# Designed miniproteins, single chains, continued (5), part 103

Each design is a single chain, and the fold is of that chain. pLDDT is the mean over its residues in the fold that is shown.

## One batch from the design tools (miniprotein)

Design m19576
Fold by ESMFold2-Fast:
Structure m19576 (fold): chain A 62 residues (1-62)
Amino acid sequence: SEDEEIIKRLVEEAGLSRRQAEGVLEALKSDNEVLQRVALHELSKLNPELAKELAEKFGIEL
């Protein structure tokens, strides 16, 4: 599934655990703008290019 592909990228490219990757994906899929921005900000410290791609994919402005 697309969700599993995103989780795999978060684990392999950002060095997150599977649980952390699932948490990031849940945050990005939520309707909570603060939670989305916090997740993307933390991800950008690990992999800024992946954070930008996911922001664009989920329609979140950084």
Scores: mean pLDDT 85

Design m19577
Fold by ESMFold2-Fast:
Structure m19577 (fold): chain A 92 residues (1-92)
Amino acid sequence: DEALEEARRILGWSEEEFEELLKAVEKVEELLKDPEFAEKFGKIREAFKTSREEAEKLLEELLASLEKEDQETLKKVYDWLLKMHEAAQKLL
């Protein structure tokens, strides 16, 4: 919760944009209850630390296994993670 509020403050997001992100995050948290999804998502997060290119390849594989609605939700959360990572790097 605090991390998302910090992101909103740093990125200058509107309340509406922040609410849409919260809904997307909640959807991904539900998807994470599936062990296969959790494993694949975890690999994307680990790859992101070393190679953005590798993370994107793993993301495409995960997206191909999901329904269109879940694909859009995951893309939105991934974009947020990317922006947060860039913001954190700029602050340090």
Scores: mean pLDDT 73

Design m19578
Fold by ESMFold2-Fast:
Structure m19578 (fold): chain A 57 residues (1-57)
Amino acid sequence: TVTFFVPRSQLEKAQPVLVRLVIEGQVLSVEATPEGRIVVATEAATDALLAAGAERL
């Protein structure tokens, strides 16, 4: 598993990618913060999340 941070400024771009990854079973948890979202995902989701503006924690 890999933990990512999706900044609030990137959420619009990242939302379709996050929805797809959730449907595919690649997202384990999503936590809302004032600055954005913390996403715990499979390693296979890494390239898609980074391309969508997520930061690897």
Scores: mean pLDDT 86

Design m19579
Fold by ESMFold2-Fast:
Structure m19579 (fold): chain A 93 residues (1-93)
Amino acid sequence: VSIAPRSEEQRARALANFRAQAARMDLGQLRAELLSLADSIATLYKETELAEGIRAALEARDYARARELAGRIPDPLARESLLIVLDQMEALE
């Protein structure tokens, strides 16, 4: 039995749970979650420039740029989590 199928299933469950949680969040909660995810990306992946770029785009309300930068994150879980938050924030504005 390969480790990869278990990792994929675990990631899919985590993303489904996070999407359900994000759907119940207000803009303030979504902003806090996005900033937390950006901080984790800077800390865990040393992608400080991507994290800072995402924060700057969010402050400018440039969701298209924020998505472009989020798409450059190498970790699929972190990338997809950020995209979920950005999509929900744009939908609420």
Scores: mean pLDDT 75

Design m19580
Fold by ESMFold2-Fast:
Structure m19580 (fold): chain A 67 residues (1-67)
Amino acid sequence: SVEEQIMDRLYGVSRGSGVVTVDDVGSVVESLFGVDKDEVINYLRKKYGSDVITINQAVEAVMEYLG
């Protein structure tokens, strides 16, 4: 599924920490779906007010952005 693809990639970039940067999330989503990385980064920053978020937060927000 779309959610599983995002989650798998983010787990890889998290180095087992369970957290990712909004830049990492933007790059993953751009690579998988061809969306503008900067739009994804801005969406995450506005939603969470942080450049570092959990994988669960990233997946939730990206699924909202794509849906």
Scores: mean pLDDT 85

Design m19581
Fold by ESMFold2-Fast:
Structure m19581 (fold): chain A 72 residues (1-72)
Amino acid sequence: MSEKLGERIAELARRAGGEKTAEQVEQAVKMGLSPEGIVDVAKVSVYREFSKEEAERLVAEIDEIYEEVLRE
């Protein structure tokens, strides 16, 4: 679960131009963070790397990815 969640969030971040966010998410997966921990790292990184409006949109998409992964 955590690896698939991290891969999907990292890809979302890269598509938006957030390479630093993608790297932080990949590192969180490598460190063995829980799914909730990976989501938290992604949200914090997105607010640091993007504008507030873009960050809010990406956070909503991250939450959708997390819900989809939980259904599997």
Scores: mean pLDDT 85

Design m19582
Fold by ESMFold2-Fast:
Structure m19582 (fold): chain A 71 residues (1-71)
Amino acid sequence: AIEELEKAIRALEQGNAEEAIEHLEKAAKQSTGVAKELAQQAAEAARQGNLEMARTLAQAAINTLRAEEGA
């Protein structure tokens, strides 16, 4: 999940919304709870062309997953 979110952020930084959406959807399928919701919201933001919001939400999903793994 984290690796897919990191790939999505790289795609968003390159302006490649299509590639980012693919990685965000894959991350959402690999996640549960809040991290899944954040990844789904990031994919929706990318579909709407809001790449900045998509990147912010993808980073929030990574932070959520890291917190869950560290507990």
Scores: mean pLDDT 82

Design m19583
Fold by ESMFold2-Fast:
Structure m19583 (fold): chain A 82 residues (1-82)
Amino acid sequence: AREAELAAARAEVDALLQQALSAGGSGDLETAKQHAERAAELALRHPEIAPYAASGLRAAAEAVPGLREHFLELARKLEEAL
């Protein structure tokens, strides 16, 4: 069902953003960036969850100052793709 597919996509975005936060908190900014970019790419394939993913990326920007501008740019791109 469409609803189940969107729920699965949202769960994967959550997992990727948690991995980005974990890596960023450990100082692994490259891995954090890769996970965040994968979350944004997944959200672009599922426009219905793009606002949810953008919100998560904005929260991640506050938690990982070294990647703040990058995460905010990804969130902006998701918001513009709606």
Scores: mean pLDDT 84

Design m19584
Fold by ESMFold2-Fast:
Structure m19584 (fold): chain A 98 residues (1-98)
Amino acid sequence: SSALEARLAEAEAALAAGQYRRAEALARELLAQPDLPAELRARALYLLARVAFELADFDRAREYAERLLREFPDSAYVPAARALLAEIDAVLAALGGK
């Protein structure tokens, strides 16, 4: 759906602008739609993982990224989700004085 894709692009633009609460609200609204296509669902999960990461909510960021890998293993967002999990691990290691 072009309308759903445009709404997701709006959420991504909000994230890029540092509007984290707006990005989260838009992505959650999209994920609540039962007819959201699988690839847009994976993209919304990645967006939520990235929003959580920017807010330093690393447990939630990990949960969204792992959910993407579990539910959408063939998604184009799988490499990005894996890269984000590696970023989370690196940040947590640095914060632990490693």
Scores: mean pLDDT 89

Design m19585
Fold by ESMFold2-Fast:
Structure m19585 (fold): chain A 86 residues (1-86)
Amino acid sequence: GSELRQILLEAIGIVLRIMGLWWEARLRGDDALAAELRALYDRAVALFRRLDAAVDAGDLDAARAYLAEMRAILDEADALYRRRLG
């Protein structure tokens, strides 16, 4: 498969993972954690739209840069979730 396809699939996985953490926070009744994870989800979705446009344009360098930013947001979401669980 092309590298752009692999980048797109990883980016989709990141968005879905953050959405899952946000939904889990809601189910726990942690409204503060849910609000923080929702903000990270919205940032990831905005970057995903830019990444999707870069993939459509065949811009590998831009796609890699947006994926790196999305990975950083996922790391932030995972760290935030772990801190709140103790």
Scores: mean pLDDT 89

Design m19586
Fold by ESMFold2-Fast:
Structure m19586 (fold): chain A 76 residues (1-76)
Amino acid sequence: SDADRRELYRLQEELNELMKTLSKEEQEAYEAEFLAEGAALKAQMEAQGLSPEQQQAALARFLIDRLRKLIEEMKA
C-alpha cells in the first residue's frame, strides 16, 4: 500500500543516517545478518508452498519489521 511504501522509505532514510555513525565492519555485520534472515524466511515460505505473490507480500512485511528492529538495535 502507499502507507507501507511511505513507512518503508522513512525507515530506509533513518537507517541510512544511523549507518553513517557505524564502522565499515559494523555495517557489514548488520547487512550480513539482514541477508541471512531474509534468506531463511524465503526458504521457510517456499517449504510452506506459498505462491510468489504471497512470498512477495510476506517479504515486504518482513523488511518493514526488520528495519524497525535494526534501527532500535542501533539506537541501543
Scores: mean pLDDT 77

Design m19587
Fold by ESMFold2-Fast:
Structure m19587 (fold): chain A 61 residues (1-61)
Amino acid sequence: MEDAEKLAKRTAKEMAKLPERFWEKNLQAFGEALKKAYGLSEDEVKALVAQMKAEIEKAKA
């Protein structure tokens, strides 16, 4: 879980540099990959995706 969260935050900062139209697609794809790789529950994936969105918004501000 710790590794997944750290990776998610790093990826979110990089994603913030991409055009906004690609954010939702990339977030969904990354969430699916994390679920499969780390065996996360749907709630855990949703929490990580929400955290990544917050990091993207913070980097954009």
Scores: mean pLDDT 76

Design m19588
Fold by ESMFold2-Fast:
Structure m19588 (fold): chain A 73 residues (1-73)
Amino acid sequence: MKYTLSEVLSEIHRRFREAGLPPPRIAQAESPTAAPAADPATNTIYLPVRPPSEPLLDEAEVARLFAEADRLL
């Protein structure tokens, strides 16, 4: 199944609010080869640049994004 980035970010924000924590900021990494990375010092998740032909996230990409978000919880 494919997911929009907006759907995934909404779910991350929901999880942080349920935990009583401020939702993380989302920023774009410049490199398309960078993996998603959480920075606990700034409460930010950096996402790789996506190619225009692949705007939707697959299940594995969603799982990696959630794993990085969990590092901030």
Scores: mean pLDDT 72

Design m19589
Fold by ESMFold2-Fast:
Structure m19589 (fold): chain A 76 residues (1-76)
Amino acid sequence: DRVRRYMISVARSVGMDVGRLRRAIRRGDTRTVADIFRQIHQINGTMSDDIDRMIDTWSRMSPDDMWRRLSSRFSS
């Protein structure tokens, strides 16, 4: 929860085009989602361990649930 909010905030603050991320989520491409968030963390200087926890949480969800949870944040 806290990690997801942080990652979404960082994506917005860095000015990243979230369209690429949204497309990867829609496809259920968890690997590409993780790669994009690692790139965001590299820019922000944060450890990747939080990304791995987030991906573990998302992998327990169906692709539809994962997309729904993330798209609601990126659609606002």
Scores: mean pLDDT 57

Design m19590
Fold by ESMFold2-Fast:
Structure m19590 (fold): chain A 80 residues (1-80)
Amino acid sequence: KKDEEIIKKLDEIAEEVTRLGEELRNDPSKADEILARAQELLEEVRKLMKEYKDSSREVTIKFTATALQVIGLIVEAEII
């Protein structure tokens, strides 16, 4: 059940990253705002990782995937 809660939170972060990426491409003037939010999301992922260090392999893979998505958004916001 704990793993399900973590996966749900990570999915919510991934969904927000997808939405922010679409907003950035539709309106590049929002890059600074999106960058700030993406940095907050990365910190949220880091806190979840620290809280659940003994997570299953499946959760660990999900953390990695979600972190990479957030980092991708940060890079896109910085270079667009």
Scores: mean pLDDT 82

Design m19591
Fold by ESMFold2-Fast:
Structure m19591 (fold): chain A 105 residues (1-105)
Amino acid sequence: MSVIKKFEKELRSSGKLSDSQIKEIAEILRHFAKKYGEEVAEILSELILDILNESIPSDTSKQIRTLTFIVMNGTEEDIERLKRLLQLSGLSESEAENTIQGLSF
């Protein structure tokens, strides 16, 4: 079973997101899985759950390294998709933008 399909079911059971938001998250995660591998999509999935649940991050260092890798090596489209993913997870536009900018240097 795809990691992303399992994650979509977990997001639906949470009741915190609309079906359209869940589909958008899944599309972004499929883009990253296809371009950078399933491990990157899995790490981003864990980050989304941590933000949505206001929980202690499962692996902050691994999450930061993955975000930094995408920001430093990704295209403008990848960075915009990552920003959108953070916003869908519950961050404001300014919080998402500040996160991306903090990883760019």
Scores: mean pLDDT 78

Design m19592
Fold by ESMFold2-Fast:
Structure m19592 (fold): chain A 91 residues (1-91)
Amino acid sequence: SVAEEIGQLAREGAPLEELRELMRKYGVPEDLTELLLSGVGMYLEQGVPEAAGEFAFGVARASLSDDPAEQRRLIGEGATRANRILERKRA
C-alpha cells in the first residue's frame, strides 16, 4: 500500500525530497505531507529511522481517510509507536 511504501522509505532514511515526491504522486494533502516530513526529519536527526518509519506510516495511513477523527487517531497511534521507539533508544 501507499502507506507501507512511504513508511518503508522513511525507515530506510530516504531523502525528504523523495518522500515529498511520492506523497505528491499519491495525492497526499499538503498539510499531512508537511506534518509527515517534519516528524520524519526529527526522528532521523535523533538517529532512530524505525521511529521515522512508524510515524510516516501512521500519517500516510491517515491521509487515506476523509474522517478527521480517524485521521487524528491514526496520527496519534503512529506518534505513540514512534516515541516509544525513541525513548527506548535514549534509555
Scores: mean pLDDT 87

Design m19593
Fold by ESMFold2-Fast:
Structure m19593 (fold): chain A 92 residues (1-92)
Amino acid sequence: MSKIVSLEVASDLLLIASEINRSLGNDNTAHLDEAAAHANLGEAYELRGDLQGAIEHYRLAIAHLDAATPSPETARMRAALEERLARVEAQL
């Protein structure tokens, strides 16, 4: 299976999970699910060569991490996304 299809499927499942978590009042988990979904979409766009799409989704992923409860794990994820965003922006 292609990595792009795997990333898109993972993103779809995470967006469904975020909707369920939001309906249950699990707002922090919903933000983390949306951050992961947008990170996967950003990578899928990057692999397609759509750098503007990749930038948009990496920025959305960072925004959802910033809305989540701060932790060492979210800080590491944010740093990785900032590195990816900087790499993609440097190609424009």
Scores: mean pLDDT 86

Design m19594
Fold by ESMFold2-Fast:
Structure m19594 (fold): chain A 67 residues (1-67)
Amino acid sequence: MEEELDRIIAELEKLDPEVAAFLRKARQNPLSDKEIEALKEALKEQGYPDEVVELATRGLRLARQLA
């Protein structure tokens, strides 16, 4: 599970370093389901690619599960 989160972070780093940095921070302080959904909508509204939104959402949910 931690290895999967590390892979998601590495893939996001290639696509969007800012989103990857946010996920690393969220790994230490996991977001709630409401916060994850709010971030997902914010990323979509800002025009982030669906791939980035999907990876970020998956990583955030995994970080919460590992907490």
Scores: mean pLDDT 80

Design m19595
Fold by ESMFold2-Fast:
Structure m19595 (fold): chain A 83 residues (1-83)
Amino acid sequence: EDKLRLYKGMLEREKKNAAEYTALAAQHDALADTLRAMGEKSPDKAVLEAQAATHRALADQHRANAAGYEAGIKKLEKLIEEL
């Protein structure tokens, strides 16, 4: 089987995974921002800030996962260029 075909298939999977984790991070950041804004006008500010902190931590986790896939993309792109 053609190595180029295999590497391109791997590259597309890594790109999809990177995009999915980037989107998840953005969703959690948006929710954290919303919860923080709600907290500014709420007697339950501390609870809403804690929930916002949880979503920021999830966003950070998803960004780290996306960065891992981005590193994989760069390695695969180099392998493809060498073919």
Scores: mean pLDDT 87

Design m19596
Fold by ESMFold2-Fast:
Structure m19596 (fold): chain A 101 residues (1-101)
Amino acid sequence: SLREALEKIQEYLKQGKKEEAIRLADETFGPELEEIAKRFGVSREEVIAFLLAYIDLYGLPKFNPDSLRAVLFDPLFTPNFNGAELYKKVEEYKKLIEKLK
C-alpha cells in the first residue's frame, strides 16, 4: 500500500540509508512522480527530493493518503509548515540524487 511504502521510506531515512530511500521512492512511485513533475514543470528527481525532504522534516501524514500528491501538497497533513527549512532540505536531497546518477 501507499502507507506501507512511505513507512519503509521513513525507516530508511531514520537509519541514514538515503540511497535506499531514493531507490524505493523511484521504484514505488515512478509513474505518479512523472505525472507530478510534468504538472509542476520540474524534474522527476526534484519531486523525489521534495518527498524525501517532507518525510525527513515532518514525518508521515496522520491520516492515510489516497495518493502521493495528498502527502506533498495537502497542508492538513503538515503541521507547522516551514517553507525555508523544507527548500533547504530539498536542495540537500537533490545534490545527493545527482551524485547517484
Scores: mean pLDDT 75

Design m19597
Fold by ESMFold2-Fast:
Structure m19597 (fold): chain A 74 residues (1-74)
Amino acid sequence: MEKEVELGVAEIKLAVAKTVSELEGDEEGAKLADEAIDYLRETGDVEGALKIADAIFAKDYETARKLLEEGKAK
């Protein structure tokens, strides 16, 4: 069940990004993480979700938003 493991890892990574953002008072990071979790659940795009999570952890919200918008357009 390779895809299920990958989905779980991506969801956990995004959940951590959201929690860290909330603890830091980073409303934009928390919002992007929530949108990325919804995106992952709707599409199953593990690769996209992992890239978005990495961008949020790097505080690169421009890249995170761009990746999320590009993913939603598919």
Scores: mean pLDDT 81

Design m19598
Fold by ESMFold2-Fast:
Structure m19598 (fold): chain A 83 residues (1-83)
Amino acid sequence: SLKDRKEELIEKLSREYQDFMAKLIAEKLSQEEYKKKVEEFEKKALEKAIKELEKLYEELGIEKSKEQIEEEAKQIVEKALRS
């Protein structure tokens, strides 16, 4: 279902975030460098979520505006990073 596919995307992004954070901890970065890398990851995660939602809605034949997809992608990324 749509709900199950969105939940799978959240879990996938959460795993990618955990792997990313583990690598950052190993690099022993300054607070400023750490913030910059986290912000870059969040930006890329949002872009990935948008692309995956576009594919999902196309597969289901559901019409969504770019703005609606971007809003849903933001919510997915927020949930993934809080997990």
Scores: mean pLDDT 84

Design m19599
Fold by ESMFold2-Fast:
Structure m19599 (fold): chain A 100 residues (1-100)
Amino acid sequence: VDLSLKSPKDVTIEDVLTYLDQFEDYFSKGVDPDIDVENDETIQMQITFVKNFLKEVIPHFSKEETEKLVKKLVELSKSKSKPVRYLAQELLKVVLKEVP
């Protein structure tokens, strides 16, 4: 799923969950799980993109859709992959700020 091709209002929870699954798969296969996330420009750019995108998308999600997202991010925060855990933690911070 290419999230950049959709208007934020047209993005579904399933699109976001699919993107997170693809991110986990990518970093679980062939990438060092202990990579220096803070100094990897490509990883930092991808995380920043997803954070900014999610800030635009969350306001149109229902309570149930937001709960599904939080559940998925909590599961990803337990990943053995450092980039996956870092992404999940950063996105959880965004969700908690956008939900009243």
Scores: mean pLDDT 74

Design m19600
Fold by ESMFold2-Fast:
Structure m19600 (fold): chain A 66 residues (1-66)
Amino acid sequence: SRREFVERQRREAIEAGVPEEVARRVGDELIRKGLSKSDIEEIREMLIAGTPLEEILKRIDELAKR
């Protein structure tokens, strides 16, 4: 399911050093906006790369408008 996929990506981000609070906030938005698996993976890579939360949330909004 999408929720299980998001939880797996969240665990990988936390293991890579992303703060749990940030990873959870982003995961909730990914589920709420109904993004595709490929979009979820893009967001995970941004989180792991240290992209600021504000920029990640903006990207999620852009992806959701397609």
Scores: mean pLDDT 81

Design m19601
Fold by ESMFold2-Fast:
Structure m19601 (fold): chain A 65 residues (1-65)
Amino acid sequence: SERLSEEERRAREEEIIAEAEAAGVEREVVERALEGDDEARVEIAERVEGLPRERARAEIEEARA
């Protein structure tokens, strides 16, 4: 059901936020990424995983396709 799916989604979001904060990323940036801001997602991938911006953007666009 959507309720169960929403609980799973929230648990994943909490894990992502905690990992990003541990890496020094501001919570507001992570929240924007979770709301669907692709630019914020690129920024997190660049800062947290050290991916080049172009590669991070390509992965996000491919995931949305």
Scores: mean pLDDT 70

Design m19602
Fold by ESMFold2-Fast:
Structure m19602 (fold): chain A 82 residues (1-82)
Amino acid sequence: SLEVAREVGKRLVVVGALVSAELGKATKDDIRAATESAIELVEKDPKVVELALEALELVIEKGSKELQEEAKKAKEELEKAK
């Protein structure tokens, strides 16, 4: 179904952001897309939400100052959605 395809897409966005963060290549769009996707998955897939938090922590550790601030805001928003 279209809904199942959307849910799979949201999980892939989070996994992609984690890979980008591990490589030190995460963008502001990656952070935003992964955070929005994870918020929609908080009740459906807590394991994917934890992957999103891991991605945000990696950006906080390895990213530029601007990306670190964006990731800190995103992490706070995602933690509040739990």
Scores: mean pLDDT 84

Design m19603
Fold by ESMFold2-Fast:
Structure m19603 (fold): chain A 80 residues (1-80)
Amino acid sequence: SAEEERLRALDAELLERGKELVEKMKTMSKEEQLKALVEFLEEVIRRLEELKKEASPELQEILDKAIEYYRKQKEKLEKL
């Protein structure tokens, strides 16, 4: 379906961006790494929220759980 294609494309894009971030983090300080990870999680959450707006009710429930998970991970990192 078009929905599955959008989800697959987003997954592939975020995986690629995550790999690039990991490589860049090798030259970063611990503080810069933490900031970069928080910013990346914010982008992941934003992209999932955008996908959710056009998603079926079943996919919306799955995306809500994913968004909640990433928000909790971001909060944990921000408290360090």
Scores: mean pLDDT 86

Design m19604
Fold by ESMFold2-Fast:
Parts: sequence; C-alpha cells; structure tokens
Structure m19604 (fold): chain A 68 residues (1-68)
Amino acid sequence: SMRDEELRKLAEEGKRKLEELGADVSITINGDHVSINVSDTSAEALKLAQEYGEKLSELGETSLFVSS
C-alpha cells in the first residue's frame, strides 16, 4: 500500500542520514512495526534517531534501541 511504501522510504532515509553521521544502524520493518537499532552513536546521531523514531511512529508502531 502507499502507507507501507512511505514507511519503507522514511526508514531508508533515516538509516542513510544516521550512517552519514557515523552511526551503525539496523532498521527492520515487519508489517506496520519498525525497529530501529543504533550503535556507535554521537550525540548528534542520537538526537536524529529520536526525531526519526517519532516521525516513523506516526506511520506505524516504532521501537528505538540505542547502545553505546
């Protein structure tokens, strides 16, 4: 569906932007549930991950995991 395409596109953009900041990112999509795992993160990357998690939560159920 169009919503699933928007969800995937948004998740792919978020991963790319976070990786550009030097973070290690894994994003998994299962139906309308998105799991974002961010490791080796800077303060800037963490803030972006949190903002991106909030945006994704408007399209589906979102879980954000951050590890140092």
Scores: mean pLDDT 76

Design m19605
Fold by ESMFold2-Fast:
Structure m19605 (fold): chain A 93 residues (1-93)
Amino acid sequence: MEEVKKKLEELEKELKEAKEEIKRLAEKLAANPAEREERIEELEKFLEKAEENWEAFKEKLKENLDKEKQEVALKAAEAQIELAKYLLELLKA
């Protein structure tokens, strides 16, 4: 079964589509300086917590999921972090 490869390919496609949506969101937020600054602070706090908890998250996955499910879950979490960083870069530009 190549189910894991298919899920990873779907995740990559969803990530690309989400990046286009994030570009549109960033353009709308650029018109509202107060909302933009608030979103920047929220994203920075999210990323800081994600980095602090990353090793604990990986350990928890090892205890609760098989290797294939761990790979998909890690890729999904990495994608969420990538999208948050991408939005933050666009808002700071």
Scores: mean pLDDT 79

Design m19606
Fold by ESMFold2-Fast:
Structure m19606 (fold): chain A 97 residues (1-97)
Amino acid sequence: MEEIVRELKRLGVPDEVIEGAVNGDPEAMKKLPKELKRLILVSLLYGATEEQREAAVKIGKLMGLTDEEIEEAIRLSEDPRKAFEVRMKALELAQKL
């Protein structure tokens, strides 16, 4: 959990939103854009241990991602090149939107 919170903070997610999401506040979870939710999940899964991966999946579900979207993020995180490309595309999209 602490490592996941640190990664979310490193990705620029506001502390208030992280605290709300961890405490199960649906409104805090809804404040995250879908593309940012996907970016966060892929980033948390990339290089994660099995324990960290389980925690990341729980965060993805709390953010309102579907089981299909979570499975796709897991597959992308297993390929370092694809995970990096997804992160770059999401960041470029976020800057343009």
Scores: mean pLDDT 66

Design m19607
Fold by ESMFold2-Fast:
Structure m19607 (fold): chain A 83 residues (1-83)
Amino acid sequence: LPLPVHPSKIDEVAERAKKLIEEGKLDEAEFLVRQIAFTHLLTGDPLAAEKAREIFNLLAEKYESLGDTEKAKYARAMAGLVK
């Protein structure tokens, strides 16, 4: 069964998610970070955990800047669940 994100692609997918956040494409960025988080859930990969946590926190900050407090709280909660 293929992983949602291969270990060699985690950095590449994380960088793409960050670019999407900068472009204001927050739904697309959220989709990518969920794939990284799911890879961590399946493999225990600490790099996937680190990148997922980083990107969820960036999403939370962006949602807060847009006044979307509920989505910001959700993103921070997701970052906290990635251990």
Scores: mean pLDDT 82

Design m19608
Fold by ESMFold2-Fast:
Structure m19608 (fold): chain A 71 residues (1-71)
Amino acid sequence: AIDEILEQAKKEIENAKTVEEIQKVLDDAFQRLDDYERELQKQGKFSGFDAMKIWLARKELEKLAAAKIAE
């Protein structure tokens, strides 16, 4: 689920010690969100609500990653 991907990625960003580790977490999370979107589209279940949730999750992760990198 989108919420599960988001929560896992947030924990991994918090535990990351280098910019490279943060970038890897962000890339992996975005890939999981892309895979989830593709799966929903394949099943004919992808809605505008799902698109909004994925967009918000990406924005939240980008914000957290940027804040962590700025430390």
Scores: mean pLDDT 83

Design m19609
Fold by ESMFold2-Fast:
Structure m19609 (fold): chain A 88 residues (1-88)
Amino acid sequence: WAPATAGLSPLLQRAGAAMAEAVGRIAESKDPSVKERARRVADRDFAQAARRGLDDVRQMAESVVKWGEKEPVAREAAEEARRLVEEA
């Protein structure tokens, strides 16, 4: 089935994908077995945040950036997600 963000604007869909990637990479750095579950949870949580409002999405993006501080690859994805949310 379609991603949880399918009903959102294209920019928010891209932000959601970047967020799921960042969370997946952070989870993978600790335990590869939870990567896919972490990505799906992030996709769902992002879609719910977007339906509540852009402030909730911005808070989520900032939290993920802080989460990725010690994982450079995850940090890059999280910063991209934050940038896309600010454009929305």
Scores: mean pLDDT 72

Design m19610
Fold by ESMFold2-Fast:
Structure m19610 (fold): chain A 68 residues (1-68)
Amino acid sequence: AAAAQSTAAASRVVKLVNERIKEKGEDATIDELAEISREVARDHRLVGVRLNEAGEFTAPATIEAVPA
């Protein structure tokens, strides 16, 4: 169950990032993908989700524990 909550948040971000990538096409660079990922995570208040230096998401085991 804990992993499923993290997966749900990651799935939302991935879906939004993929929509952005489709709009831009294969010309999207790693820098642009990292920027989009950070912006999406910020805009959608993915609390407890952290980004490393490479722009890779590290989701928490439990998201439900964070106040709305």
Scores: mean pLDDT 54

Design m19611
Fold by ESMFold2-Fast:
Structure m19611 (fold): chain A 72 residues (1-72)
Amino acid sequence: SLERQRRIAERLELATEFSEILKKIKDPQQKYKLGNAFVEALDKDQFEKVREALKAMKENKSIEEVLEILKS
């Protein structure tokens, strides 16, 4: 139960961070593609990939590079 609670907290934290980053993207099509890829990764509990993608976004990597991380 405690381990489940920690996983839920991690998912919520990652979802919050990606939502904030997504708001900064101006192109609606890029925003949609990135948002969809993040949701897919979170739904599959691929937290390591989501963290790497968020790190890439914070380091001003291209949307294409971020999508490659999420699709790997």
Scores: mean pLDDT 81

